# Designed miniproteins, single chains, continued (2), part 11

Each design is a single chain, and the fold is of that chain. pLDDT is the mean over its residues in the fold that is shown.

## One batch from the design tools (miniprotein)

Design m4371
Fold by ESMFold2-Fast:
Structure m4371 (fold): chain A 65 residues (1-65)
Amino acid sequence: SKEELREKAIELYQLGSSYLTLKKYEKAIEYYEEALRLAKEAGDEVLVKAATELLEEAKKKLEEE
């Protein structure tokens, strides 16, 4: 269901954010990319925007360090 996809996307988004905080940018990117994929399938526009923004941030951090 879309709700199950949304819950999984939130879980992956939170895991990505945990790795971002630990400066493990490659892992953060992996989790945010999967969260974004599931958020799009769920049709959750707010989560799509949030995951896209943090994915972009994680990619910038990887390039800057």
Scores: mean pLDDT 87

Design m4372
Fold by ESMFold2-Fast:
Structure m4372 (fold): chain A 62 residues (1-62)
Amino acid sequence: GAIIGVAGKDYTAKSPEEISLKKGDVVEILEEVDENYVLAKNLKTGETGLVPKSVLENAGIR
C-alpha cells in the first residue's frame, strides 16, 4: 500500500518545486528527499512536489 501523510496545517508553496496544502489534505509520500522534505502527491488536487515534513502528521501505511 501507499505511505500516507496528512497536512496538519495550511501551507503555501515557496518555490516552483513545492506544492501547496490545506489542513487535512491527504498526501501520498513517494520519496524522502532529505531530512526536511518529502516528494508527495496531494490526493485531493493531484499535484506532485516537495512538502516540508513539518507540515505533515500521522504518516502511515494505506
Scores: mean pLDDT 78

Design m4373
Fold by ESMFold2-Fast:
Structure m4373 (fold): chain A 86 residues (1-86)
Amino acid sequence: MKVTLTLEGLTPEQLIAFSLQAIGLKLEGHTVTIEKDGDDLTITIDNADPATLQALLDLAQELKKEGYTVTIEKDGDNTTIKITKA
């Protein structure tokens, strides 16, 4: 399945942390595209398994506890997780 994670309004430390997580997924054999625009980051995973999706949902829930707004959209096999700093 395809998972798109959009992160907006990140701190420099968060940008580094999420970029390293995306690189980790790529090293595990996932097809990962990372796009950076200022303090925004978009991570696309084309061949995500259910465990990878669950890990990203858990990450989104953790950021929600830190005051971020989280929106999750499903369209067939595609899942989009948008995280925006409130």
Scores: mean pLDDT 79

Design m4374
Fold by ESMFold2-Fast:
Structure m4374 (fold): chain A 68 residues (1-68)
Amino acid sequence: SAVTRRVLLHEFRELLRELGFSEEEIERLMAGAEKMSDEQLAALMREVRELVEEGRLEEARRLIKERV
């Protein structure tokens, strides 16, 4: 649904800020995320959160750049 997609995109934007991306980088990554399906975006966010929980922040940033 449009509501679910809007929530996912908002949560992804907040995750990007948490990971230390600049506002310019966030806008580029958000443009890429808008081309992803809800399922692809949710799966990416889950993988990224797992890396963050393990303290693997640089790997989390690389994963986002590679997938988006």
Scores: mean pLDDT 86

Design m4375
Fold by ESMFold2-Fast:
Structure m4375 (fold): chain A 89 residues (1-89)
Amino acid sequence: SELERQERVYRILELLQREYNELRAAQPDAPDEELLERALARTGEVTGVDPATIRELIDRLVSGDDPETVAFIEEKVKKEAEEVRKALE
């Protein structure tokens, strides 16, 4: 279903962001593209999705070619931020 597709996309992007953040913390001065390529490779290994497919997915989101998935991600980010805020209280 479309909802299950959007949930999978969100999980892939969430993992990609975690991998990128870990790489950036280890190498603060590294170029963004180098860290992104490494994060894509790691995310691909964990998810079984081709890194080039993940990159195409990001490009579509950034260019506005998938506004429904962008809206889904924004809602998930808001919900997780609220859950984190409540957990810290």
Scores: mean pLDDT 81

Design m4376
Fold by ESMFold2-Fast:
Structure m4376 (fold): chain A 95 residues (1-95)
Amino acid sequence: SRGLLVGLLESVLTLLRVEAPEDTELLALVERAKERLLRGEKLSEEEVEELRRRLERFIARQRERAKTLPIHRQVALDLEIGLVKTAIKLLEEET
């Protein structure tokens, strides 16, 4: 499950670089979490809560953006939201 979480965090990083490249703090938080997991370190409850909070905010922004985009972009954003939600669930299971 840790290997799956690392892969999901890498996918989240790729997504954030496209959809929210200006959110350098969130990018740094996800990268740091990925690097810690790769080193076999356990994430703190505080780190998981901060990531969950920021990723949930990202999801909320993407949902609002989806309302004004063509259908093919809305479908893509829904899939991206699903990926981020799965990453949050696995992050919570690591604490």
Scores: mean pLDDT 85

Design m4377
Fold by ESMFold2-Fast:
Structure m4377 (fold): chain A 97 residues (1-97)
Amino acid sequence: FKGLSKEELIKIAKEDIEAAKKNREKIKEVIKEYKEGKMSKKEAARKIASLYTAGALNLIAAIEYAEAAGDEKLVEEAKKELEEIKKVYEEAEKLLE
């Protein structure tokens, strides 16, 4: 990452982790609205897929930025969040089958 300081790499990684956490919470809200009959299966599936894809990409980027910064704790946090959003997505897919 030419031209980025360690502090800038850490900042970007943290921002990407926070963006992914927000997407994970939005997936849970979509599941809730679907269960309450406020959203069609097709609409829920599209929204969940979009939120998961964006969140996963942010976390993959966060892992790369954190590794470049040498911040092992931040790498582990990003990896943990990637596991959590994948788990929520898999549960959502099972519900929408």
Scores: mean pLDDT 89

Design m4378
Fold by ESMFold2-Fast:
Structure m4378 (fold): chain A 63 residues (1-63)
Amino acid sequence: RESVLESLRKLKELAEELGDEEAAEALTRMIERLEQGRKPSPELFAKVAAFVAKHAEEVRKAL
């Protein structure tokens, strides 16, 4: 769904702003897989979830 992709793009921008290269790469790969109709791997999901948990307040303000 496009609204999910837009949220993920905002998270990617936030990860880039915060200098979290691992999270930015994981978000890029997650966006690519979802755009291709594929599900993210558990590893990608775990990395994104860890980023969201670590930066919860910034994520809340960005979304």
Scores: mean pLDDT 78

Design m4379
Fold by ESMFold2-Fast:
Structure m4379 (fold): chain A 59 residues (1-59)
Amino acid sequence: MTPAREAHFQAAIDAALTPEVRALLEERRKLYEEGKDPQEILDVSARAAEVERQARAAA
């Protein structure tokens, strides 16, 4: 991935998400890098999606 493309993608995420959802997405990325159990990654992803859904419904 080019640095410019990655920066653009990250900026869009930062603009659209609450700090809580951003933190959960960062945690998921770390789990991918660590090579953790797929079930652990899915759990964090599900939590991020749930928090985002609640934030979008309220926002």
Scores: mean pLDDT 66

Design m4380
Fold by ESMFold2-Fast:
Structure m4380 (fold): chain A 68 residues (1-68)
Amino acid sequence: RAELEAELRALGREVAAALRAHPGSPLAMEAALAYARAQEAFGAGDLEAARAALERARAALERLRAAA
């Protein structure tokens, strides 16, 4: 749990940076939406769903970096 919470905080900073650097990017928006889902799941106590959404956000950020 504490590890997942720390990963969500770090991911939130990366998503915010991606949105600022690429404000019109569909991949940056996909990462932001997946991050929001991860936070909702974490707040609801669904750690499995939170982890899955966090990995989806990371995948979107990786695709964004590969496209740059």
Scores: mean pLDDT 81

Design m4381
Fold by ESMFold2-Fast:
Order: structure tokens, then sequence, then C-alpha cells
Structure m4381 (fold): chain A 55 residues (1-55)
């Protein structure tokens, strides 16, 4: 969905510019603002977990 794509971009940008902890806060805020489904939230959490693992 377009909401998920926008959320992925914002989370990715936050992780690169401000780090993983800030990106996790951005994810939580986007879940509330965009009313993401549990599946969409899990997908974004998996993306951040992948970033954390390679850092």
Amino acid sequence: SKKLEEAEKKVHEAAQKKGIDEARKVLDELVKELKLTPEEKKRLEQLLDAYEKVA
C-alpha cells in the first residue's frame, strides 16, 4: 500500500540519519498516525531488526 511505502521510506531515512533508536520511535508514531495493520507494523519492525543486525 502507499501508506506502507511512505512508512518504509521515513523509517529508513530516520535509521540512516538519526540511528536505530530514533527509527524505532518514528515507527511507533507512524503506526499511530497512519493506522498501520499488525502485519505492516511487523514488516517495518523486521526491516529495523535487519538494520540493527548489520550495524
Scores: mean pLDDT 79

Design m4382
Fold by ESMFold2-Fast:
Structure m4382 (fold): chain A 76 residues (1-76)
Amino acid sequence: MLTSVTRQGVSPEEAGELAAEMAEKIGLPVAVVLTNADGTSLTRTAHSPEEAAEAAREMAKRLGPGPYTLSVTRLP
């Protein structure tokens, strides 16, 4: 079973929708990790696709301009 998904070249506009789709695909709960071009990462735990989307949007605001690497991993 797929337990982790990573996408590179993620724009600020698509980060939320992609995080929600990835979380739904691999199962919940998930760790959502967003990394900017400088290698700075933020991590949030999400218990729903809607939480994953909101986490990704909030992290994108804090990390500055994209593109980002988005990783979503299913938690035990």
Scores: mean pLDDT 82

Design m4383
Fold by ESMFold2-Fast:
Parts: structure tokens; sequence; C-alpha cells
Structure m4383 (fold): chain A 86 residues (1-86)
């Protein structure tokens, strides 16, 4: 879905972000995209991509981006869990 692809592109930009202002802006945009997702499958795909973005940012020494991407991974994973209903 288009929203999932947009969230993935924003996550890639987040991993490469150089300033706190850019990290904050991208994080806000990604959170808005998470609010537009409808299915557990979409949240799972975004969570997997966010985890890869977090790992990449961490390996590059981009701690601010790594922390933000890790939080997004957790948020997307939690929403997937809620939608799957036990």
Amino acid sequence: MKVVEEAKRLLDRLADAQTQEEVNRLTSEILKKLGELKTPEEFDEVAAHAQRAADRAYERGNELAAISATLITGMAGFEKFRLEKK
C-alpha cells in the first residue's frame, strides 16, 4: 500500500538524518503515517523496516536516529499486536 511505502521512505531518511531537528521532523511524519495504517500486515512491514533502519543508524553512530527508529519499531509492533486480538 502507498502509505506503507511512504513510511518506509521516511524511515530510510530518518536513518540518514544528521540533526536533531531533522530526526524530530521525520519522527513526527512517520508517526502520522502509522496513524493511517489499517492492518496488522501493514504495521508488521513498517516495524520490520523500522528495525532495519534503527540497526543501520546505530551501526553508523547515529544514536538519535537509532533511538527514534527503535521507538517507532515498538509502536508499530504494539499496534500489530492490538489489531491481531488474542
Scores: mean pLDDT 83

Design m4384
Fold by ESMFold2-Fast:
Structure m4384 (fold): chain A 65 residues (1-65)
Amino acid sequence: MKKVLVVAGRDKEEAEKKGKELKERYGFDEVIILVNASLEEAYEKAKKIAEETGADVRVGVVLHL
């Protein structure tokens, strides 16, 4: 089963860096970066991909705490 990660973040560079880290660590086949997207928008995108492709889709969010 294809593994897809959707990463949402305020900053494109931070989201791409986090996506690359998670891809290397957990073996995702594809990473999709959503810049300035809400958590809700990230989940909606992930749901659509899962429904259209049958992939195992996970969501990551870059939070500034």
Scores: mean pLDDT 78

Design m4385
Fold by ESMFold2-Fast:
Structure m4385 (fold): chain A 60 residues (1-60)
Amino acid sequence: MELEKYLEEIRELLKKAKNPSVKKVAQRAIDLAEGALERGAEPEIAKRYLNAVKQAFKGE
């Protein structure tokens, strides 16, 4: 649930992203977070990916 929540936030940022570089970061983060979910990793891993996307997105 927690990890899926972070995944949902990343997907939302991807939809809002206009910059191709930010879209690429978000897409990669989704891929990595889905892999983390599949392996039963800690939710904090997905939060780390989410934070990377947020920083790329807020760089204006």
Scores: mean pLDDT 77

Design m4386
Fold by ESMFold2-Fast:
Structure m4386 (fold): chain A 92 residues (1-92)
Amino acid sequence: DVAARLQELVARAAETRKYDEALEELQRIAAEHLGTDDSVLTQAGFARRQLEAIRAEGLPAGTPVELDFGTPDPEAAWEAARRLGEELARRA
């Protein structure tokens, strides 16, 4: 369920280029699971990295983007989750 929500969120942002809205929803999902489920934080961190990569490409809205939502690199996923957790903690 959460993985499907995160995949849909990334796909929507890739299509519409509404990154701020997508990041806000992603942080909301991560905050709901902060301290209770590390797997959700890992998935959210990976989704955030995908959003950042799509943003960096600078493609116009509506341009098809190939999304790689496969098994994340454990170290990269952990680092992304750690950074997301730190950002949420700073806002608390």
Scores: mean pLDDT 65

Design m4387
Fold by ESMFold2-Fast:
Structure m4387 (fold): chain A 100 residues (1-100)
Amino acid sequence: MKTAEEMIKEAEELIKKDPNNAEAYLLRGRAYLVLGKFDEAIKDYEKAIEIDPNNADAWIGLGYAYLMKGEKEKAREYFEKALKLDPSNKFAQLLLERVK
């Protein structure tokens, strides 16, 4: 497994080559979540959603970042959006159960 710092460096290289690479923003957002940098993660997931609004992983990441900030209602809305895009996503189902 790559370190969070390695993931950020890889994502920054990908973004430099193509600023519309949604997967690169997802990679950097995930790394920021690992480092506890939730505001930075939110910005990257929002950018990924701007590029590809049908990417369920981006909605899950956005919801998780808000959940870690204590914003349970926003987290719930984003997990519901992810599950609507991918009803079989067990991770989104599990996270939605956690926001009671």
Scores: mean pLDDT 86

Design m4388
Fold by ESMFold2-Fast:
Structure m4388 (fold): chain A 57 residues (1-57)
Amino acid sequence: GPVAHPEITEELALRAARALVEKWPGLDAEGQENAEYTLEKLAEFLGISVEELRERA
C-alpha cells in the first residue's frame, strides 16, 4: 500500500502542501495558523524544512 512506498507518500505530502499554499490567500488568521502547522508537520515527516517544502510544492 502507499505506506510501503515512501515515494508515493512524499508525492501525496507535496500535493497537500501545494493545496494549502493555493488556499492560503483565502484563509482567515486561524486557517492560516492551522495550515502553517500542517506544513510544519509535513516537512517534519519528509525530513526537510518548511521553506524547502514550499519550493517543492
Scores: mean pLDDT 75

Design m4389
Fold by ESMFold2-Fast:
Structure m4389 (fold): chain A 60 residues (1-60)
Amino acid sequence: SALPPLSPEEQALADEVAALMRAQPDRASAMAAAAEFLTGQDLSPEQKGRVGVEAIRRAA
C-alpha cells in the first residue's frame, strides 16, 4: 500500500536519518542510529514510523 506523501519537514528528517544511516559501518549500526535519532524527535509514533520507513528506503 502507498503511504501518504511526507511533509517537507518529514522529508528533511528522512534525508537526515538516511544520511546518518549511510555513514554507519553496518546495517545493525545504521538501524540503531536511526532508532535513536527518531526517539529524540517530537513526533507521533505514526510520523516516526513514516519517516523511518522512508529513511530506510533512501539509505538503501
Scores: mean pLDDT 80

Design m4390
Fold by ESMFold2-Fast:
Structure m4390 (fold): chain A 68 residues (1-68)
Amino acid sequence: SIKDFYEKVKSKAKLPFIEELTYKALIGEKTLDEVREELRKRYPENPAFVDRVVEAIENYIKKIKELK
């Protein structure tokens, strides 16, 4: 399954920050609100960038859920 594949990858290497947040949101470990808060902590001077990244993650998750 997709979850088994990501768990195996996660155990072998650290994912880049945005990819890790995307994965955690996809598997339900983090809500989109929690993802937004983590991004605001990393990029406090660029709220527009944070908003665009959260929107991209939300759209990606919706697209993945439509494939199953």
Scores: mean pLDDT 73

Design m4391
Fold by ESMFold2-Fast:
Structure m4391 (fold): chain A 70 residues (1-70)
Amino acid sequence: DEEAEKLIKEAEELYEKAKTLPSGSPERRELLEQALKLASQAIGYAKDPELRKKAEELVKEVKKELEKDK
């Protein structure tokens, strides 16, 4: 599950960076979209149920932030 852990970590880093940017900025949206993509890929790689759940929760959080920027 090293690949899933790496993808989750990268997605979390992108998500944290996106939160430092102002709402509605194109850069924030791009970072959130990248975080969503990596977290979604992590779900596919996760063989451990705990890692899969963590990736699924991250996907939900990132989607929620993207919806706020509408």
Scores: mean pLDDT 81

Design m4392
Fold by ESMFold2-Fast:
Structure m4392 (fold): chain A 61 residues (1-61)
Amino acid sequence: MPPLSEEEILEIAKELGIPEEVIEQVRAILEGKAKLSSEEYDQAVAAMERINAEWKKKRGV
């Protein structure tokens, strides 16, 4: 499937109730501007997986 846009990622994250701190970590990865600890990176990846699953659900998959 094509990658999610930053806007789509942020919208779905808010709908899923992902904490703002984790949303900022996801944004930092997408923008390549911030350096994350291993824990923050793992947390952001887990959030991205949840966002991708919800996006697939919205697409009827």
Scores: mean pLDDT 72

Design m4393
Fold by ESMFold2-Fast:
Structure m4393 (fold): chain A 79 residues (1-79)
Amino acid sequence: FKEVTEKVKELAEKIAKELGVEDADVFGNEETKTIRVDLKGATKEQTEEAAKKLAEELKKLGIDAEVSVLGDDTIGIKL
């Protein structure tokens, strides 16, 4: 789980930079197998695009995950 959370952090930071978002914070919860990504100052449209890109990148890595937009600047990932 920690390895997946680290990969999500790397991807989220890369995607945030590509979209012009200043900060990306990533929080893993091992007990629930969930990861939250907070895109500080992102618009809803930037967050939706980031969620799409995260889902595509995780799929390329063979990680089976459900990626959802939880709010205007928040993404949820369930493993």
Scores: mean pLDDT 77

Design m4394
Fold by ESMFold2-Fast:
Structure m4394 (fold): chain A 55 residues (1-55)
Amino acid sequence: SHNPVVEEAERFILSLALRGVPREEILRRALEKFAGQVSEETLRRWVERITAGVS
């Protein structure tokens, strides 16, 4: 993709969500890993969207 950091962040979040990691813990780890590369607001929205979509 044109934005490799975005692809990495979404894949990272999805991987944790599929493993059943709680939303709050996924958010914490995503913020730690992608801080400074992706805004906190954007990471929060992605975590909420992706976890809501996981069955």
Scores: mean pLDDT 82

Design m4395
Fold by ESMFold2-Fast:
Structure m4395 (fold): chain A 78 residues (1-78)
Amino acid sequence: MTKGEGEGAGRVIANSAELAEKLGATDEQIDRLVEDAVAELKKLSPEGQEGAIEALRKEMPTLSGKAREAVERVLAEL
């Protein structure tokens, strides 16, 4: 796993959170998304996790509401 692979994972997570918010996801569904994202990111190498953190931080300013909260929670768990 490389930093670039982690960046890809971070972007997928941010996009998934944005889509979930647009589809009217419940708080329970957002909780599951956060738990799944954290579990997947923890499987990455340290370099992969760093790349994912950078990608999530870059995407976070473009997100609002539940999507932004989900990304902030993922970052807090790493």
Scores: mean pLDDT 81

Design m4396
Fold by ESMFold2-Fast:
Structure m4396 (fold): chain A 83 residues (1-83)
Amino acid sequence: TPFELEAKRLFDTMSDEEVEAYIKELAERAKELSKRFPFAASIDYLQLEAFARVAKERGREDLAELIQKYADEVKKLIDENLK
């Protein structure tokens, strides 16, 4: 997926701390977007899912679990706001 390709590129250029900070900002933005534009927040959700998958693929299980937790939280808010 295009998000998976982007995630791989960012993982190659960023430190673990930088990735974590990026993910926190993404999740926070997605949560705010889900209140007004749930379809737009769905793009951020797909990006979070891609980051979790790449982190797991690269053996970063703790980081993958953290990112997946953020992704699940965003998805819950999107589902609530689509009604």
Scores: mean pLDDT 82

Design m4397
Fold by ESMFold2-Fast:
Structure m4397 (fold): chain A 60 residues (1-60)
Amino acid sequence: STEEEIKKLEEELKKIDEEAEKVEQEGEKTGNWEEQAKKMKELKKRKDELLEKLNALVES
């Protein structure tokens, strides 16, 4: 159902937010800001794609 798809997308978004927080903490600990920035950019792209899918399901 659409509700199950929405819940799955919300779970994926939560995982991305948790991963982003870990990447931020790792960057602080290692000082590897270039690697942190690259990973954060990839996570933002994934989050934007999931938000587009979620928005399409909710607004359709």
Scores: mean pLDDT 81

Design m4398
Fold by ESMFold2-Fast:
Structure m4398 (fold): chain A 77 residues (1-77)
Amino acid sequence: SSIVEEIEKLVEKADELMEELKKETDPEKKKEILEELEEIHKKLVELFKQVPKEHLLFAIGAILRGIGYIFEARLLL
């Protein structure tokens, strides 16, 4: 479904942003990456409301990954 594809793309983007954040040394750029991660998480939560029952476990996994990344990112700032 298009919703599952959107979630997959958002998770891939979050994965890339976390790898960028771990290598970043500029505090201003780190804050920008965190803001992008938080925006991705907001989009994931909105998409979760539209997820079919058969994909709920997948969507829950995506949201938990996003929450974990935001906590990790805040520790790296």
Scores: mean pLDDT 85

Design m4399
Fold by ESMFold2-Fast:
Structure m4399 (fold): chain A 84 residues (1-84)
Amino acid sequence: ELEKKIEEIWEKANELAKKILDEAEEKAAKLSDKKEQQKLVQEAVGEALRLIGDAIDYILLLEGKTKETPGLREAIKELEEALK
């Protein structure tokens, strides 16, 4: 059951990261300003990387390979909400 939860977290995080990037590309394509396009894509990449990082930290916590901190607790809570 733990293995299934780890797989679900990883798969859902990757699917959400892809959606974030795909949506950013669609929005950027509608913008006329190259600087605004670049900023929107950079923000989406940052959000996707943070999401994947939080998912890795959550998986490591579930495997007992890292210590729970207040920051990690908040990140996990936000991640669980985002993956619904």
Scores: mean pLDDT 82

Design m4400
Fold by ESMFold2-Fast:
Structure m4400 (fold): chain A 63 residues (1-63)
Amino acid sequence: ARIYDETEGVSDVVPAPQTAGSVADHLKGEVLGRPPDTPLKEGEVVEILADGQVHKVKVEKIL
């Protein structure tokens, strides 16, 4: 998936699988507010706790 980290202002690409946990693994953090196995949806925002900071990550596109 293509993601945008609104907290850092950075776009990146996360490989399959297309789940909230895959975004957390990419940021080396933990998914907040949902199970990590939750499938990603285009246009959603996933909250990830990484390095003691909450990152708001927008899913721009499923690839």
Scores: mean pLDDT 77

Design m4401
Fold by ESMFold2-Fast:
Structure m4401 (fold): chain A 78 residues (1-78)
Amino acid sequence: DEEKEREEKERRIQLARDIAEGLRRMIEAVEKIAKESLEKLPEEERKKKLEELEKEVKRVLEKIEEALEREIKEIEEE
Protein backbone atom coordinates (compact mmCIF):
# COMPACT_ATOMS: atom_id res chain seq x y z
CA ASP A 1 0.00 0.00 0.00
CA GLU A 2 1.67 3.19 -1.31
CA GLU A 3 -0.20 5.40 1.19
CA LYS A 4 1.01 3.38 4.20
CA GLU A 5 4.59 3.45 2.87
CA ARG A 6 4.48 7.26 2.46
CA GLU A 7 2.89 7.69 5.92
CA GLU A 8 5.60 5.49 7.53
CA LYS A 9 8.40 7.43 5.79
CA GLU A 10 6.83 10.79 6.78
CA ARG A 11 6.50 9.61 10.40
CA ARG A 12 10.18 8.50 10.49
CA ILE A 13 11.37 11.78 8.90
CA GLN A 14 9.27 13.80 11.36
CA LEU A 15 10.71 11.81 14.30
CA ALA A 16 14.26 12.46 13.04
CA ARG A 17 13.49 16.19 12.70
CA ASP A 18 11.92 16.32 16.19
CA ILE A 19 14.98 14.61 17.73
CA ALA A 20 17.35 17.00 15.90
CA GLU A 21 15.32 20.06 17.06
CA GLY A 22 15.36 18.74 20.65
CA LEU A 23 19.14 18.29 20.49
CA ARG A 24 19.63 21.79 19.02
CA ARG A 25 17.49 23.34 21.80
CA MET A 26 19.45 21.46 24.49
CA ILE A 27 22.78 22.62 23.01
CA GLU A 28 21.50 26.24 22.90
CA ALA A 29 20.32 25.97 26.54
CA VAL A 30 23.72 24.61 27.64
CA GLU A 31 25.49 27.39 25.68
CA LYS A 32 23.36 30.03 27.47
CA ILE A 33 24.19 28.58 30.91
CA ALA A 34 27.90 28.34 30.01
CA LYS A 35 27.97 31.97 28.76
CA GLU A 36 26.35 33.16 32.03
CA SER A 37 29.01 31.30 34.08
CA LEU A 38 31.79 32.89 31.96
CA GLU A 39 30.62 36.42 33.00
CA LYS A 40 32.45 35.83 36.33
CA LEU A 41 35.85 35.48 34.58
CA PRO A 42 38.39 38.27 33.78
CA GLU A 43 37.80 39.93 30.38
CA GLU A 44 40.68 38.26 28.47
CA GLU A 45 39.94 34.76 29.84
CA ARG A 46 36.20 35.28 29.21
CA LYS A 47 36.83 36.25 25.56
CA LYS A 48 39.02 33.17 24.97
CA LYS A 49 36.49 30.82 26.60
CA LEU A 50 33.58 32.42 24.68
CA GLU A 51 35.38 31.91 21.33
CA GLU A 52 36.15 28.28 22.28
CA LEU A 53 32.53 27.68 23.38
CA GLU A 54 31.05 29.27 20.22
CA LYS A 55 33.38 27.18 18.00
CA GLU A 56 32.41 23.96 19.83
CA VAL A 57 28.67 24.78 19.71
CA LYS A 58 28.91 25.48 15.95
CA ARG A 59 30.75 22.16 15.42
CA VAL A 60 28.10 20.18 17.34
CA LEU A 61 25.19 21.93 15.56
CA GLU A 62 26.82 21.21 12.16
CA LYS A 63 27.14 17.50 13.10
CA ILE A 64 23.46 17.39 14.12
CA GLU A 65 22.44 18.94 10.77
CA GLU A 66 24.67 16.54 8.78
CA ALA A 67 23.27 13.53 10.68
CA LEU A 68 19.68 14.72 10.07
CA GLU A 69 20.29 15.28 6.32
CA ARG A 70 21.86 11.80 6.03
CA GLU A 71 18.97 10.13 7.90
CA ILE A 72 16.30 11.91 5.82
CA LYS A 73 18.09 10.96 2.58
CA GLU A 74 18.31 7.28 3.64
CA ILE A 75 14.59 7.21 4.54
CA GLU A 76 13.60 8.92 1.24
CA GLU A 77 15.80 6.52 -0.79
CA GLU A 78 14.05 3.45 0.71
Scores: mean pLDDT 85

Design m4402
Fold by ESMFold2-Fast:
Order: sequence, then structure tokens, then C-alpha cells
Structure m4402 (fold): chain A 118 residues (1-118)
Amino acid sequence: MIQLSESGGGTFAEGSSVTLTSKFTGDVSGIELIAWWMQKPGEPLRFVASITKDGKTYYDPEYAGRATISFDKAKKTSYLNLSNLKKEDTATYYGVVFAIVDGVPRLVFGEGTLVTVV
């Protein structure tokens, strides 16, 4: 079973950059898509970025040009780079994996990492 562990959160200055990481444990051969979602205080969970197993990327329009998603299969790690941080980027960020495990579609969320912009 795939498990996700996020890191890279903390308190950051407005206008700075951060790289968030989500490390995967278990078998990654069934991974179809990796995504990052976020939740702002008092708001619903929202999509940020995704990358497919063939390397195609998608971004929420509010993050386009400020976010970059990548996946290092050998390191079993996805990265979300956020540049030019705004106070409104303050949120808990979650790594997410869509995988086919034993022929069954699975959606796996990590525990999240908190980014506070001051």
C-alpha cells in the first residue's frame, strides 16, 4: 500500500519561494497520477497541480506561472515548488496519488504540511 509523507512546510516571507516534498513508500509501479492539493483555513480542499505517469502537467490557473510540479521516480518523491509566495498561499498542502493497485483504482492522500506566509 502506498503511503505519503509531506515535508517542507514552515513560516515563509511574502515574495519568497518554497519546495514542498511528498515521499512515497511502497510500490510505485501502479501510479497513474501525482497531485498536490491544498486547504486554506475555513475553505474547501482545492487542486494545485498534477503530473501524469508520462510527465504531462496541469495547474490551477491561480498557481499557473508560480507553481511547478515534478516527480523523481527513483527517489519516490514528488515536489511542489511555489514561487513569489503571497499571504493567501497560507494553507496545508497535501501530496495525492492516484494508483491502480491489484486492478483497483486507489486515491491516497498524505497527512499534509502547513505553509504560513507572513
Scores: mean pLDDT 84

Design m4403
Fold by ESMFold2-Fast:
Structure m4403 (fold): chain A 73 residues (1-73)
Amino acid sequence: SAEEALERAKEYAKKAGEAVEKGDAETAIRYAQEALRYAQEALDLGADADTKGAALAVMGEAQRLIKEAEKLK
């Protein structure tokens, strides 16, 4: 479901953030890419505006985390 995809996206974004804090750029990028994938699935499946809005927010966060992780390289 869209809600399950959104929950997965949030979990991966959290893991990406933790990897950035630890200075692990490769792990952070990998988790952030997974967060983007699940957030996109939530958008594609999205039943309502709240779920779509939350998915867009996670996508923005994941993109920021990729940018931060790339600076660690």
Scores: mean pLDDT 84

Design m4404
Fold by ESMFold2-Fast:
Structure m4404 (fold): chain A 57 residues (1-57)
Amino acid sequence: GAAAEALERLKEEAERLGVRGVVLRDLEAIQRAIELYEEAGFPEAAASLRAALETLK
């Protein structure tokens, strides 16, 4: 349904921002991706990005 599609779009956007943030070492983009994953209800994906963020500091 529309709600499930909206959550999938949020997840896809978070995934794009996370990948690009890691590749470009854009810590702000990674942080935004973490926030989007948390908002969408994917805390495990957010935790994985936090771990990646720690390696880039």
Scores: mean pLDDT 80

Design m4405
Fold by ESMFold2-Fast:
Structure m4405 (fold): chain A 88 residues (1-88)
Amino acid sequence: SEKFEIELEIGIISVAVATLREVLKHLPLSPEDKARVEKLIDEAESNIKKAIEYLKQGKFDEAKKYVEKARKLVNEAIRLIDEAEASR
């Protein structure tokens, strides 16, 4: 069902956010790069929270939009980590 697909995507992105927060504590990034990645993770978490709120209301199109925003933010955080790692 559409609801199940959205719930699954929220779950996957939530795990990714938690994993990135934990990994970020131990990565040898500059304070500037760390702050940039932290901001993206915080924004992804905020978008997932909004997706959950819309999902609870049965507003599946709105929930999907916030899931997609969160996914893009997680992907950008991973990209910045990869670039920072490649630069050391």
Scores: mean pLDDT 88

Design m4406
Fold by ESMFold2-Fast:
Structure m4406 (fold): chain A 57 residues (1-57)
Amino acid sequence: SLSEELAKALEAGDLEKAIALLEEGIKRVQNQTSLSPALKEALIAKVRAEIEKLKAE
């Protein structure tokens, strides 16, 4: 799963892979039809904040 791959990337210090997995997560949230637009925006915002933290190191 993405969560397992993300955990492994973070443990390995592979920030590039971790960021790529988080970006894939955003795409999956965008394509989810059962979530309201507000929930999608909230989830995407949280994931984007995490990506920015990783980029800042």
Scores: mean pLDDT 80

Design m4407
Fold by ESMFold2-Fast:
Structure m4407 (fold): chain A 62 residues (1-62)
Amino acid sequence: SLAAESDPAAGFALYTVRPGDTLASIAARYGVSQARLARANDLDLADPSQLVPGMRLLVPLR
């Protein structure tokens, strides 16, 4: 969608996972920790198979 893909008022951005993305690369792109990104999306840092291309992640901003 063209709307609601980010929510700066709530301090979050919506990110659509791309092929080859990792929690590390997405976290680095937004300047957040991998652990914080994983916690925001109820993901396990030890299980990279949880990331599927096309999946939407809530990225905590700052």
Scores: mean pLDDT 72

Design m4408
Fold by ESMFold2-Fast:
Structure m4408 (fold): chain A 85 residues (1-85)
Amino acid sequence: EAEELEKRALESPEGAYEVGYEATRRLIAAHPDSATAERLREFAELDRKEGAERLLAGNPELSEEIAKALAEGRARALEEEAERL
């Protein structure tokens, strides 16, 4: 299941944080290794590239600055988890 959720998260940035992040956090608990760290960095890169645009598409009332800050915050959280491994 966790591997399937990770694949879906890579294919769909919209679901990366909700579906992929939860699956990845569970994977970290079971396998805190460099492979998991690489996966977290990949999720962070997807968020940096598309996260702000996805937030704006779903919440057009947000400013670009706020959307970018939220996406950057999520990406930073993923990178911090990766650095802890």
Scores: mean pLDDT 64

